Designed miniproteins, single chains, continued (4). Designs and how they scored, part 75

Each design is a single chain, and the fold is of that chain. pLDDT is the mean over its residues in the fold that is shown.

## One batch from the design tools (miniprotein)

Design m14585
Fold by ESMFold2-Fast:
Structure m14585 (fold): chain A 66 residues (1-66)
Amino acid sequence: SLEEKVRELIALYEKSFNVKFTDEEIERYIEKAKELLEKGFSEEQALTIVGSDILKEARKRKKELE
């Protein structure tokens, strides 16, 4: 499902950058991906857009820990 793919992507970035997202943040990214599907984006496009936002935030948090 789209929800599972978003959760897997977050878990991958959490591991790669040694950062954590809250349950509330995870739910917000899932809802954003669902909204993109509702607006006519494909699943791949929704994952690319949301994945880009997750990656940017993970990188920002990693730098704040240095």
Scores: mean pLDDT 85

Design m14586
Fold by ESMFold2-Fast:
Structure m14586 (fold): chain A 72 residues (1-72)
Amino acid sequence: MEEYKKEAIEEIEKLTEEALKQLTDEQLKEQLRASKEQAIEEIKKAKSEKEIDTVVTRFKSQVDTLLELEKL
């Protein structure tokens, strides 16, 4: 469990850094950082690998949404 949480947090951090390089809007960057903090807290509180997977999947969707908003 703890190793799985660590790997999930590292994936969240890598996705955040990659997305931050693509974003130019400071407000969208702040939204991304807030989403990262929320995802990490949810992973820390997760009681199963399925819950961790759900958090990671949701975060990836949030990143995709922010990248789409950047294009508008």
Scores: mean pLDDT 85

Design m14587
Fold by ESMFold2-Fast:
Structure m14587 (fold): chain A 69 residues (1-69)
Amino acid sequence: DARFAARRAEGEAHAARLREDADSERSQILRGIAERLRRIGAGIDAGLAAYRATGSLEEARKAMLAGAA
């Protein structure tokens, strides 16, 4: 039955699109999390470098905030 075959193909295509959309959304969320973690890491590294250079917690905090931006 051509109608049954067409309906099954539509269902399979729809399921494939839903899986692709879910994978794309998951990848986007993971990339966003990774970028936030990267910025936090850069801020920590900048803050530690400033503290080692100056011995000042205020200079370290300033460098950390600038590095995390």
Scores: mean pLDDT 81

Design m14588
Fold by ESMFold2-Fast:
Structure m14588 (fold): chain A 65 residues (1-65)
Amino acid sequence: MLSEEKKEEILEAVKSLGVAVPSKEQVKEIAEKFGVEESAVRKVYLEEQVKEGIELIKEGVEKSM
């Protein structure tokens, strides 16, 4: 449903908030900004965060400090 380019823009917007999980209001604002459903915004950032978390644990380098 979302283009890959649009998903990347949404993810960048979420990352710019500086939070691990955006609030319901922040999700709504991003969804309105990009013309997408709140569920789409949540799915995009959660999938990326899960991947980042798994990779960090697997690598262990940055966590060592």
Scores: mean pLDDT 70

Design m14589
Fold by ESMFold2-Fast:
Structure m14589 (fold): chain A 86 residues (1-86)
Amino acid sequence: ADQALAQIRANLAEAEKLADSKDEKTRLEALATLFQVALQALRLGDRATAEEAIALLERIAETSKDPRLRELARAAVAELRALLAA
């Protein structure tokens, strides 16, 4: 449903902002939210939104000052890209 997709996109935008939080727990929760957004988009057949969420995770993997967050983001990207290839 279009409303479910709108909520997923809103969650994506919020998580992008929270990934830059000063609080480590908030950054980890934002990463988890982006991963869930990508999974939900894939379940709905919305490949475009899933690719958008993956691109944000790739950006976190490249730009985050937190090495743990970068490693978790890389792992999430690898998992999601494997699901897209299947």
Scores: mean pLDDT 81

Design m14590
Fold by ESMFold2-Fast:
Formats: C-alpha cells, sequence, structure tokens
Structure m14590 (fold): chain A 82 residues (1-82)
C-alpha cells in the first residue's frame, strides 16, 4: 500500500468514526502497518487500541472502533460502579 493510500485510509476511517460517534470518539492515532489498520481511540477518558484488516471498508472499520470504545467504557464503568 502506497503512502498516499495509507493516508487516505487513515483519513476516511477517522472521518467515519467522528460521524458515527457524533464527535464523541476521539482518534488519537491511526496507521496502516503490515496489512493492518491500527487505531488508538478515546471515549470518556478511556483509551482503546483496535487492530483491523487494512482491506476492511472505512465504514466497517469505523463501526468496529466505535463499538470497541463503547465496550471499553462500559467495562470500566461496571467495575467502578460495583
Amino acid sequence: MSPEEKERKRQEVTEEIERLSGGRVRVLSAEVRDGKLVVTAELDGVRVVVELPASLPPEDAARRVVEAARAAVERVRAVAES
């Protein structure tokens, strides 16, 4: 994958994450490495690192990241409220 393709993929996934989450999920980093898309995201102070196939469409990748961030927040809250 070319540098331009990696940057485009990063940008498209970042924009879709922001769109799907209403700007609530913050993308701290996104990189394409070894055929994988690695995204570091934050929601309500909780950080998550998600590794996805680089071949995954941006919309599907964004959905997976948002779901992972929400699951991480729920897990932290469940422990804190217990």
Scores: mean pLDDT 80

Design m14591
Fold by ESMFold2-Fast:
Structure m14591 (fold): chain A 89 residues (1-89)
Amino acid sequence: MVKIEPLPEEAEKEMLELIKEAIELVREYYAALQAGDQAKVEEVEERLREVVARGKELMEKYGGLSEKVLEALKEYQALLAEIAAQLAA
């Protein structure tokens, strides 16, 4: 389990920016799926994989999450759950 610890300001800012980028990419992904834009779907999937990989590397490097990063991750998870529900309907 990732421990909640104080992060260097630079690391926290980078993690928050990655999470915001992931949120926007998930929104673009859903819009592309609804539009049937296969090229955009593939582009967004590649960008999402890169963002997730960078996030994992930062978590491994610093060994923890700040409260702000944890809150942003909760927002990201909530968005994923909403999109999954919409796609299932």
Scores: mean pLDDT 76

Design m14592
Fold by ESMFold2-Fast:
Structure m14592 (fold): chain A 80 residues (1-80)
Amino acid sequence: MTLADIEAEFRKVLAKSGIPEEEQERLIKLLFEDPLAFARELLAIIKERNPDAPQADIDAAEAKIPEIAAEYEAAKAAAA
């Protein structure tokens, strides 16, 4: 997965979730500057919008944050 693919997928998710455009741009910027903070903030938004979501699913997503950050770093290194 390329860096551009990662950005495009997150932009689609943010747009479909009803997040305002200015907040979407802030989150995409955060993805490039601090992918761990981005992933945590995204999980918080998902939780707030889906309060009935199983806690086990949220915990599983949170456990994947280090893996997502590592994949982003690998994609960034490949682009350099």
Scores: mean pLDDT 70

Design m14593
Fold by ESMFold2-Fast:
Order: structure tokens, then C-alpha cells, then sequence
Structure m14593 (fold): chain A 89 residues (1-89)
């Protein structure tokens, strides 16, 4: 179904975001890598909103909280927390 495809896409984006986030922490940041991280964070936020899978949202939140000072991580944290509040209501 379209929902299952969206969930699998979100899983892939989450894994890609984890890898990129690790690179930004462990390697010297460049303008190019910062722009890529921002783009992937926006795509991840959209996918999490679309499928609203609690486990994926919680996993994205955990990963972002590893380095909460990164701008991309702050955006993911705020978005994931908002989605979890909406799901709890």
C-alpha cells in the first residue's frame, strides 16, 4: 500500500540521516555537507509527518538527541516531539 511504501521510504531516509549526522559530528563540516544535512532533515520531517509511525518517530528523536546542538538535529527533535504529542492526544 501507499502507506507501507511511505514507511519504507521513511526508514531509508532515517538511516541516511543517521549516517550523515555521524559524518557531521566526526568529520570536518563543509558548506556542502551542511546543506545536504538540512535537506535530508526536511525530507525526514515530511516523511515522519506523512506516515506517523511512532517507533520511527521515537528512533529519529533518539538519533537527533545524540548531538542536539546541530541545527538539523534541533529541527528533527522539535518536529518529532510535536508529532509524539499529537499521537498521544
Amino acid sequence: SAAEEAREKAKKLLEEAKELRKKLVEEKRTVSSEETAKLQAEILKEELTANRDRALIEEALREAREDPELPEAKEIIAHAEKLLEELAS
Scores: mean pLDDT 73

Design m14594
Fold by ESMFold2-Fast:
Structure m14594 (fold): chain A 56 residues (1-56)
Amino acid sequence: SDQQLVSDLILKAIEGMRKGEFNSVEEAVAWIESQLPPEVYEKYKTTIRDTIEGNL
């Protein structure tokens, strides 16, 4: 499902931030956007940002 894909990408982004692969929330969000169809990103973009920020 789109929700599962988004959740998996958020977890990978958080892991990437911990490993120093992303230096900011903006960079992590941009990477997730690049991995999703535009329609899916637009639907989940607020949840994506809020979840990443909440796990820092």
Scores: mean pLDDT 85

Design m14595
Fold by ESMFold2-Fast:
Structure m14595 (fold): chain A 70 residues (1-70)
Amino acid sequence: AKYKLVAKTPFPPAKATVTVTAASGTTFVKEAEVDASGEVTVEVESELDAPLAGALIVNGQAFPMEVKKV
């Protein structure tokens, strides 16, 4: 299944890091970027280990991410 993790930030375009927590409790890190609207979107594809949560880190600040099934 395909999932999108989305967060809205007050920041201009910048490099960001996303830590994804999956249903198994496994965590993994993805590089991402804040777009021109201040939004970060990361796509995750998984059949057996669905993402449950994401934490966005940009400029040393952490933001929770919304997880959507696509």
Scores: mean pLDDT 79

Design m14596
Fold by ESMFold2-Fast:
Structure m14596 (fold): chain A 66 residues (1-66)
Amino acid sequence: MIKDIISEVLGVSPVKDDDNIFKDLGGDMGKIRQIVKKARERGLDLNITDILNNPTVKQLEDYIKS
């Protein structure tokens, strides 16, 4: 689910586990806010600092699953 949100917001497919949301996928603060908004709309308890602390796709996915 979070990979689908990242793919939709950043306009990239496929999204790989090792991709860095900022460095590899071109995520800026506007895009990060959109990811948070869509995640919360889907029932995920996620904030901007969670993405900053978990900047790879895999780190963020593992954080959400914990």
Scores: mean pLDDT 82

Design m14597
Fold by ESMFold2-Fast:
Structure m14597 (fold): chain A 72 residues (1-72)
Amino acid sequence: MLEAIRRALAAAAEQARELVAAGRAEEALARLRAERELVRAMQAAGELAPEAGELLLAGLERIEAEVRAAAA
């Protein structure tokens, strides 16, 4: 589980970095927000363990903060 979470976060971070490098930071932020909403929905539906959801949300929030810092 943890390795799958790390791989998912690494993929999200890489995609976000590519979008920022292309001048598409707003799109990167929109995609990260959509991913966070999906994680919350899965957690609410009982499809995702609480610990896994917390790790994913924390990782996505960190990536979002990095995108905001790079775009500012």
Scores: mean pLDDT 83

Design m14598
Fold by ESMFold2-Fast:
Structure m14598 (fold): chain A 77 residues (1-77)
Amino acid sequence: SQKKKEEAQKLRHEGIMVEASGSVLALSYVARGVSIKRKTGDLEQAQKYIDLGQKEAEKGREEGEKLFKKAEELEKS
């Protein structure tokens, strides 16, 4: 139905936004880690920020995937 198509489209848009937000946050953490490494040489502190970035990107992908799956289920029903 048209209503289910519109609901699926909204979920896909939300999924894209969640993934994009996670990616932006991840890039911010990676940039901080690179800055620490370049300015201080503190590799341990730099790695902590890089790891935080990876975790945020992963969370965004997982949350986005859940929304995309809900959209697919609506399209199939």
Scores: mean pLDDT 88

Design m14599
Fold by ESMFold2-Fast:
Structure m14599 (fold): chain A 79 residues (1-79)
Amino acid sequence: AAPSSLAGQNGEDAAVAAAIAVEEGGGKVTSTRSPTDPNVVTLTAENTGVSGTFDLTASPEEAAATARAFIAAAKAAGA
């Protein structure tokens, strides 16, 4: 499919930024795509088991909120 969704791209950018922020803190992040929805990706901080679910079609504001929540949870858990 041709990429034409800014919201989807922003969701991917937010997920990537969240993974980078956790890994810069010394954690390792694994990404898993949902088997039922290709626009849903779950990031897991392997050191702590903290996970965050990202909707790639979400608004930039929702994507940023999810990224901040995941980063905060991972840092609180020691990742």
Scores: mean pLDDT 71

Design m14600
Fold by ESMFold2-Fast:
Structure m14600 (fold): chain A 88 residues (1-88)
Amino acid sequence: MEELAEAIRALPLEQQIYLVVAAAYMLAHPEKYGLSEEELEVARAIRELALAALPEELREAVEAAARAAEAGAPMEELLERVREIAAA
């Protein structure tokens, strides 16, 4: 997990936000992607590590976007939200 955490911290802010939102979407809709139990565990780890790497002031907005992803918001809308949060 050290290598994964290091890789996530090396990513641009926009990509870190995207990982939280994308992982939340995949965890809420595993049937759409045919994810194994192992892949779901990796997605949970990615979500937690990426969220922890974010500036504290962005976490509430990112968590709101993650909840929208869990509720089935379109991917195009989610990508736009990620870009807007990263620009803030």
Scores: mean pLDDT 78

Design m14601
Fold by ESMFold2-Fast:
Structure m14601 (fold): chain A 79 residues (1-79)
Amino acid sequence: SMEEEEKRLEKAAYRAGQLAAKAGVDPETVIRAMRLAVEDRYADLPEEERQHLIEKVEEAVRKGYEDALKNPDKVIPLE
């Protein structure tokens, strides 16, 4: 379902943001790459639904980045 797909994308985006913070990569670079990937993979979706996914991805990347800066020791799960 689109709801499950959205949650999957949000989790991946959040993790990408965390990893960007750890690697010293600009989160805007990650956001641009993920936006292009969503636009490519979901080109057949209505524009409204595609834009909704893009907005959720952008929010998740930024949140993951910010959370990682506050708690860098939690960016990679401990075994």
Scores: mean pLDDT 80

Design m14602
Fold by ESMFold2-Fast:
Structure m14602 (fold): chain A 72 residues (1-72)
Amino acid sequence: SDEDVISIVDDVIRHLERYLRSRGASDSEIQELVERIREIRDKYLSDTSLSPEEKLDLILLETGRVVGELLG
């Protein structure tokens, strides 16, 4: 369900925040990344043509790309 997608993405965000903080990222850098991930989440959640599984896959793929670009 979309509720399960939200829960999984929120879990990913919480783990990512802890990881980045442990690696010395600033609170402002973490918040900027979190807001970008939430924008990705909301974009795919609003797409009524996608299944919950497709939404989750696309959210995770685009989140991984964004994290890679910011941290690489």
Scores: mean pLDDT 86

Design m14603
Fold by ESMFold2-Fast:
Structure m14603 (fold): chain A 58 residues (1-58)
Amino acid sequence: GAMEEQLKRELEKLEELEREGVRAVIEGDHARMEEIQAEIKRLLASLPPELREILEKL
């Protein structure tokens, strides 16, 4: 359904940000790591409460 499709898109975005965050940690790029963390928080805060709770538990 529409909620599952929305969750899938947001999950894909979160996974990409997490992958970039891991790379930043490995490379020691503290500035990029902080940007990625801020983007993840912004993404989660923009979601409906139901989707935000699910994604925050991942």
Scores: mean pLDDT 78

Design m14604
Fold by ESMFold2-Fast:
Structure m14604 (fold): chain A 68 residues (1-68)
Amino acid sequence: MEEIEKLKEEAKRYAERVAEGEDAEESLKRAGELITKIYELDKEVGEEAEKYAVKAVIEYYERKQALE
């Protein structure tokens, strides 16, 4: 439980960095690695973490499209 919670918080942090455009490529890679580990521990929790990260990526691309 504690391990999954820690991984979720780290994944959220990296997802937030992606949404803000801070080292988006590296942050997205890190979030993906953490989400993969969560999936290995608990598939349902992993799905929820993935949804959060996907939302952050969408927000990043929406901002990027507005700037282009």
Scores: mean pLDDT 76

Design m14605
Fold by ESMFold2-Fast:
Structure m14605 (fold): chain A 85 residues (1-85)
Amino acid sequence: VEELEKELEELAREADKLGQELAKKAPTSKIAAEALKKVAEILAQGAKEAEATPDREEQLRILKEAVREAKKVLEEALEEVEKEE
């Protein structure tokens, strides 16, 4: 459980940094704005699924997967936005 919490915190910090970089481009990039919206939807869905489970370890696993999926969306969006310059 402690290892899962630490992994989740690390992934969340990485995703937050990527999200901050993408947010700077959102006012001028539709790709950035749409990606941030998709990330919010992924995180909201993950939170909802975690709330449905009374098992703490399963909750952390669901949240970790949601953050991991969100991080992939952020990374892909940053790559696409770099092509726009």
Scores: mean pLDDT 81

Design m14606
Fold by ESMFold2-Fast:
Structure m14606 (fold): chain A 69 residues (1-69)
Amino acid sequence: GAKEEAAREAYRLMRELIKAGEDPLVAVARGVELMMSQGIPYDEAIELLVRLAEEAGDRTLAAAARSLL
């Protein structure tokens, strides 16, 4: 659905920021901002990003996202 598409877009952005040397917490904050700009509430955005990071085996981003919950 639209929320899951927004989460995948945010996750791609976060991965590119990490590759560019950005802090994981800052990368997650940017991804959450993107999702919130599309009407997704903060808590739901974090939960979707945690799920996507865990599904991808991305322990660093999953931990960073959970720390903001």
Scores: mean pLDDT 85

Design m14607
Fold by ESMFold2-Fast:
Structure m14607 (fold): chain A 68 residues (1-68)
Amino acid sequence: GSEELMKKVREIASEIAEKAGLPDIAKEVRDAKTPEELAQAVTRAASRTGKGDELAEKIAQAENEILG
């Protein structure tokens, strides 16, 4: 469901942010409660880390696993 996907997206994006040395961005991702807040936090994580492609790939894989 959407809650499972949101949880997985938070895990993916927060881990990428933490590994990039951006714990504030990782916290923003973890604290995102709505799909809109999460999308904004993920967009910021992609921009700040420069890992937008890796983020998109891992999220797409999670979507296929949860929704496929």
Scores: mean pLDDT 83

Design m14608
Fold by ESMFold2-Fast:
Structure m14608 (fold): chain A 97 residues (1-97)
Amino acid sequence: MKEREEIIKELLEKGKKLLEEGKKNNNLKEGIIEVISELAKAYDEGKITQEEVEEILIELGFEEKLARAIANWISGEITEEDEEILAKWKKEIEAEE
């Protein structure tokens, strides 16, 4: 079994690459969606916790509150405040692209 630290490192490296490729191809929104998809998959497979999803997103440059909201969404523990944060963020991303 891979150490949890190794799994987190691999997810961080993959996330950085996806965001960099997104910026390079003027498809940052697609890169962000792919990062979230990879983290959701790792969470569903039991490889990482909700807290580790949040930490990875923060290290990838997401705001703390947004990272928390995304982690809660992935884990199925979303609050009304998280829904408002995600709705605002989605609108901001759609306005930038």
Scores: mean pLDDT 79

Design m14609
Fold by ESMFold2-Fast:
Structure m14609 (fold): chain A 79 residues (1-79)
Amino acid sequence: SMEIARGILKLAEEHARWLIELAKENQSDKKKVEAALDTAIRVLENAAEQTKKLGDDESAERLEELRREVERLKEELLA
């Protein structure tokens, strides 16, 4: 269902962006940063797999691109 795929994309992006904000607000707490960003990566990976299974390759690629951005941010904040 395209409606389900759209819902997964929207909720995953909202959840990931909230976790990114949490990490940025807590940069001095490296364990909290790592936990928040690792959770965001898992949320985005799971959402990408589910949207791809539903035939929404565009949403899956968008989620995979956001996951790569979160991984880069993790490297920067934990350096």
Scores: mean pLDDT 89

Design m14610
Fold by ESMFold2-Fast:
Structure m14610 (fold): chain A 120 residues (1-120)
Amino acid sequence: RPEPRPLTPEELRQAVAELEAEVKKINDLYEKMKTASDEEFKELAGEIVELAYRAVQRLRDIARATGNPELLEVAERVEQLIDKLREAILSNAPKDEILKLMQELVDELRRGLELAREAV
């Protein structure tokens, strides 16, 4: 069996830096949604969902490297919020409902980033 080598401290720091960049982009897009037109609102929502899937992947990579179960719990909660957001967007839910789900997503991602930073 190929033994999985533990991630180097540099690889772990890189994964945390990539997660930080993804969370920052999601927050910036979320702030833009608050003043966006109806067309821009839907485009921004879709872009946030795509970036959030990448952030979940980074959270899982960091969780695997650090053995931190709280990071896996955050990743699972973020995935559930992405699913709810996709359903809300596809059903043309009210903007206030979508913004509330986006706020919950941003809050969970920020918590995941804080846990990831503490693990390095």
Scores: mean pLDDT 84

Design m14611
Fold by ESMFold2-Fast:
Structure m14611 (fold): chain A 100 residues (1-100)
Amino acid sequence: MASREEVVALVEEQERLYREHRTLAARALLLLTLERAIATFGDEEFRERRERLLASLDPEEREVLELLLRLYRNPAKAAEADKERVVAALTEPSRALLAA
């Protein structure tokens, strides 16, 4: 129900929150918002923003967020271990990425 302009504003706001807080959870929220925007509007701008976000991540952070995208796109095919890994990484603020 949000307009494209409202979604762009939301993405920009979430990008600001990520820059301030630098948590994996903030990056996960931004990534999911971008995936919904890509699915809704199909715009290259949202794909470019997603690629920039993924490129800004450490390899371990990127692996967890790419796993989150896979779970989001195909929840019915999600393995329990993959779900547990993502939840653990997002709910541990002092060490968002556990040594896996």
Scores: mean pLDDT 72

Design m14612
Fold by ESMFold2-Fast:
Structure m14612 (fold): chain A 85 residues (1-85)
Amino acid sequence: MEVEKRKEELEKQLKDILAEIKQLQAMSDQQIKDLVKKETGNSDLSDDEVKQIVQNRVKQLTAEALRVIGELIDLELEERKKKKE
């Protein structure tokens, strides 16, 4: 039952991606600046640069989430087909 294991892996990936998006959207501008400073060592980031970094990250995560959702739909359809052989 490789399909069930693959589905569990994809569901976990989707959950992790959605949790990261939700966390980024819930963070204040100051919390985001502090996070970026900690990760990059750069404290001279403007509000616009921080916003752009967050928007780019959310865009990347959203694209990845859509890919995972597509794979989950394909697996669900294949499972339903196999019930009829």
Scores: mean pLDDT 76

Design m14613
Fold by ESMFold2-Fast:
Structure m14613 (fold): chain A 98 residues (1-98)
Amino acid sequence: SKKEEAEKLKEEGKELKKQGKYDEALEKYKEALSLYIDIEDYEGEAEVIANIGEVYKLQGKYDKAIEAYKLALNLLPEDHPKRKEIEKNLKEAEKLKK
């Protein structure tokens, strides 16, 4: 299914990120993002966008990381358990920008 394909691409992106292959990780995450958008899985979309933000942060692209984290937070309800970690990563990226 498209959901299983999106989850597989997300996991491939995570593995590439761990290997420091940031551009390849971004390609896999963007493919997963397209699938989550297509199936209207807003939680999956938010998680992948947050992972894209983490890759940008690791590359020192703090403005892009900040934009990604804010976009991910906009997709999640205010009470969502994953918001706290994304907010923490957003604050870290904002500190590293200066």
Scores: mean pLDDT 89

Design m14614
Fold by ESMFold2-Fast:
Structure m14614 (fold): chain A 72 residues (1-72)
Amino acid sequence: SLKEQRDAILNYIAEAVRKLVEELKDKLSPEEIQRLALEFTRKAIEASEGKTLDQAKAEIDRIYEELVKKAK
């Protein structure tokens, strides 16, 4: 169902945020991590609008890689 796909996308974003925090916890301040996590979440939600789960995951992964690699 559409609700199940939306819930799966939101869960995928939440998992990506946890991974982002874990990858950056020893490299950035807590305040910088929080700002980056908020930026990622906003972009990921916006990019997932109107997309299938697979399309949303691809966009979310790309946004994640761009933000995290730039921060490293």
Scores: mean pLDDT 85

Design m14615
Fold by ESMFold2-Fast:
Structure m14615 (fold): chain A 60 residues (1-60)
Amino acid sequence: ASEKANEAIQKIVDGEKITPEEAELAFEKVRRMLENDTERRSPLEVALAKVEELIEKALK
């Protein structure tokens, strides 16, 4: 289930083109991590912002 989301995140980080569906899966994964990890909140918030930026660029 989370395997496809992790794969999409890796593609974004590597600068590969992704589909809108892959972008949604990656975004949802990072959001869920933010909700479940209070100790790593700030690093995960930064990661979410970076993933949003990379998704924006990957879809263009």
Scores: mean pLDDT 67

Design m14616
Fold by ESMFold2-Fast:
Structure m14616 (fold): chain A 85 residues (1-85)
Amino acid sequence: MPEDASEEEVETIVRALEELTEELKELAKKLEEGDKSAIPEAASKAAAAGVMAAAARNTGDPRAIEAAERALEAVEELEKAIEKL
């Protein structure tokens, strides 16, 4: 079980999720401005965030779980932006 993940592994997952969260926020802004060309990248990044969030939850580390929750919140905002197009 990856609940025995090293500090380095947890830090790597947290960093990846933080990067994805920022990318998702940038894509959400573009979509809110009506830039439909951002949709394929948004879908790809949302899928990546889901996979990384699952990995983070499997570590059992509170920092990784919190980073996963923030990334999934960014995915929800992105989906709302797409619905407004």
Scores: mean pLDDT 81

Design m14617
Fold by ESMFold2-Fast:
Structure m14617 (fold): chain A 113 residues (1-113)
Amino acid sequence: METARPDDSDENLIEKAVELARREGVDVQAAIVVETPEGKKFAIAIGRELIDGKPRIVLVFASADGGLPPELLPEVRRILEEGDKTGDAVSAAERLAELFKKAGYKVKLVRIE
């Protein structure tokens, strides 16, 4: 926070994802930084948003070009559906972190207050 670094540190990626999510009205409870096997980094803010009056688990991505692999989309959707039933965004974040780790990604998970 005290030095202008040109690199996106894990903390800067988390802050960016959390700010983007909060601007969209998301109650952010956790964030994940993911590094792909190719060395690309992105962050995901995980939280709750009221959609049609119902709390839903939502993901907000902060990345330049690191997208979610299409083959992981069905498992991500399943985790979000389970999270919607429980309302627990932290548990959803933990399950997402495990999914990315199994796919060969490096993952850092942090809880947001």
Scores: mean pLDDT 75

Design m14618
Fold by ESMFold2-Fast:
Structure m14618 (fold): chain A 75 residues (1-75)
Amino acid sequence: SHAEDAARGGEAAARMGAAGDAAGASTYGWQKHVAGKLGGNEEAARYGYLAAEAGARGDAQTASRYGELAHKAGS
């Protein structure tokens, strides 16, 4: 379901970012963004996008923080 995908994406982005895996955090952040948009959860979609963007620029720490926020916002 979109809610399950959203929950997994935010949590995974947070964990990958915390481990220093910026690319992984970016991938899961993007999955959370897409799932949030499809599920109508604008907050989860926004934080997922921010996690993906931070991870894409190599900022694993910021990606982890936004991944955690996306997970908490999940639906």
Scores: mean pLDDT 80

Design m14619
Fold by ESMFold2-Fast:
Structure m14619 (fold): chain A 94 residues (1-94)
Amino acid sequence: SAAQKAAAIALVRAARDRMVALLREELGDSPEGELMILQVEAMMAEVERAIRTQSLAAAVALFEEMYRRVGATLPAAVRAVVEETLARLREIAA
């Protein structure tokens, strides 16, 4: 529904902002931190696009696939935000 998509987009945006803040705290202004921030922003933009243009189920599947590929490279605090966000997106999609 439109309400479910709106809630999912708000959640994805809040998660993006929280992950970026955690990366800045953990890695500062390092080149590695800057690259991780760009990767997280790109990942969350793709998830938001899937919510807008496809479906919540497609967005969850895309987010799970992206996390499976890059999750090991992310700090533990950022991985926790991804896992929490995925769980909440699945609840919205149910």
Scores: mean pLDDT 88

Design m14620
Fold by ESMFold2-Fast:
Structure m14620 (fold): chain A 70 residues (1-70)
Amino acid sequence: MALEKANEYGKKVSDLLKEGLSPEEAAAKVVGEEVGKLVKEVEETHGRTSAEFLAIARAMGAGAEEAGLR
C-alpha cells in the first residue's frame, strides 16, 4: 500500500538525517533511489525498447528539462 511505502521512505530519510544530511538532501536521495528502482524494474520486466520503459524515460527527461536540469 502507498502508506507502507511512505513509512519506508520516512525511515530511510530518518536514517540519512542521523548521518548528517539535511531533510531536503535526505528526501532527494530517497526519491532518486526509488525512481532508479522503478526504471530498473520496468527495464527488467518489459525491456529497454518497450513502450513502458520509453514512456518513463521520456517523462523523466521532460521533467528534468522543465526543472532546469541539463
Scores: mean pLDDT 62

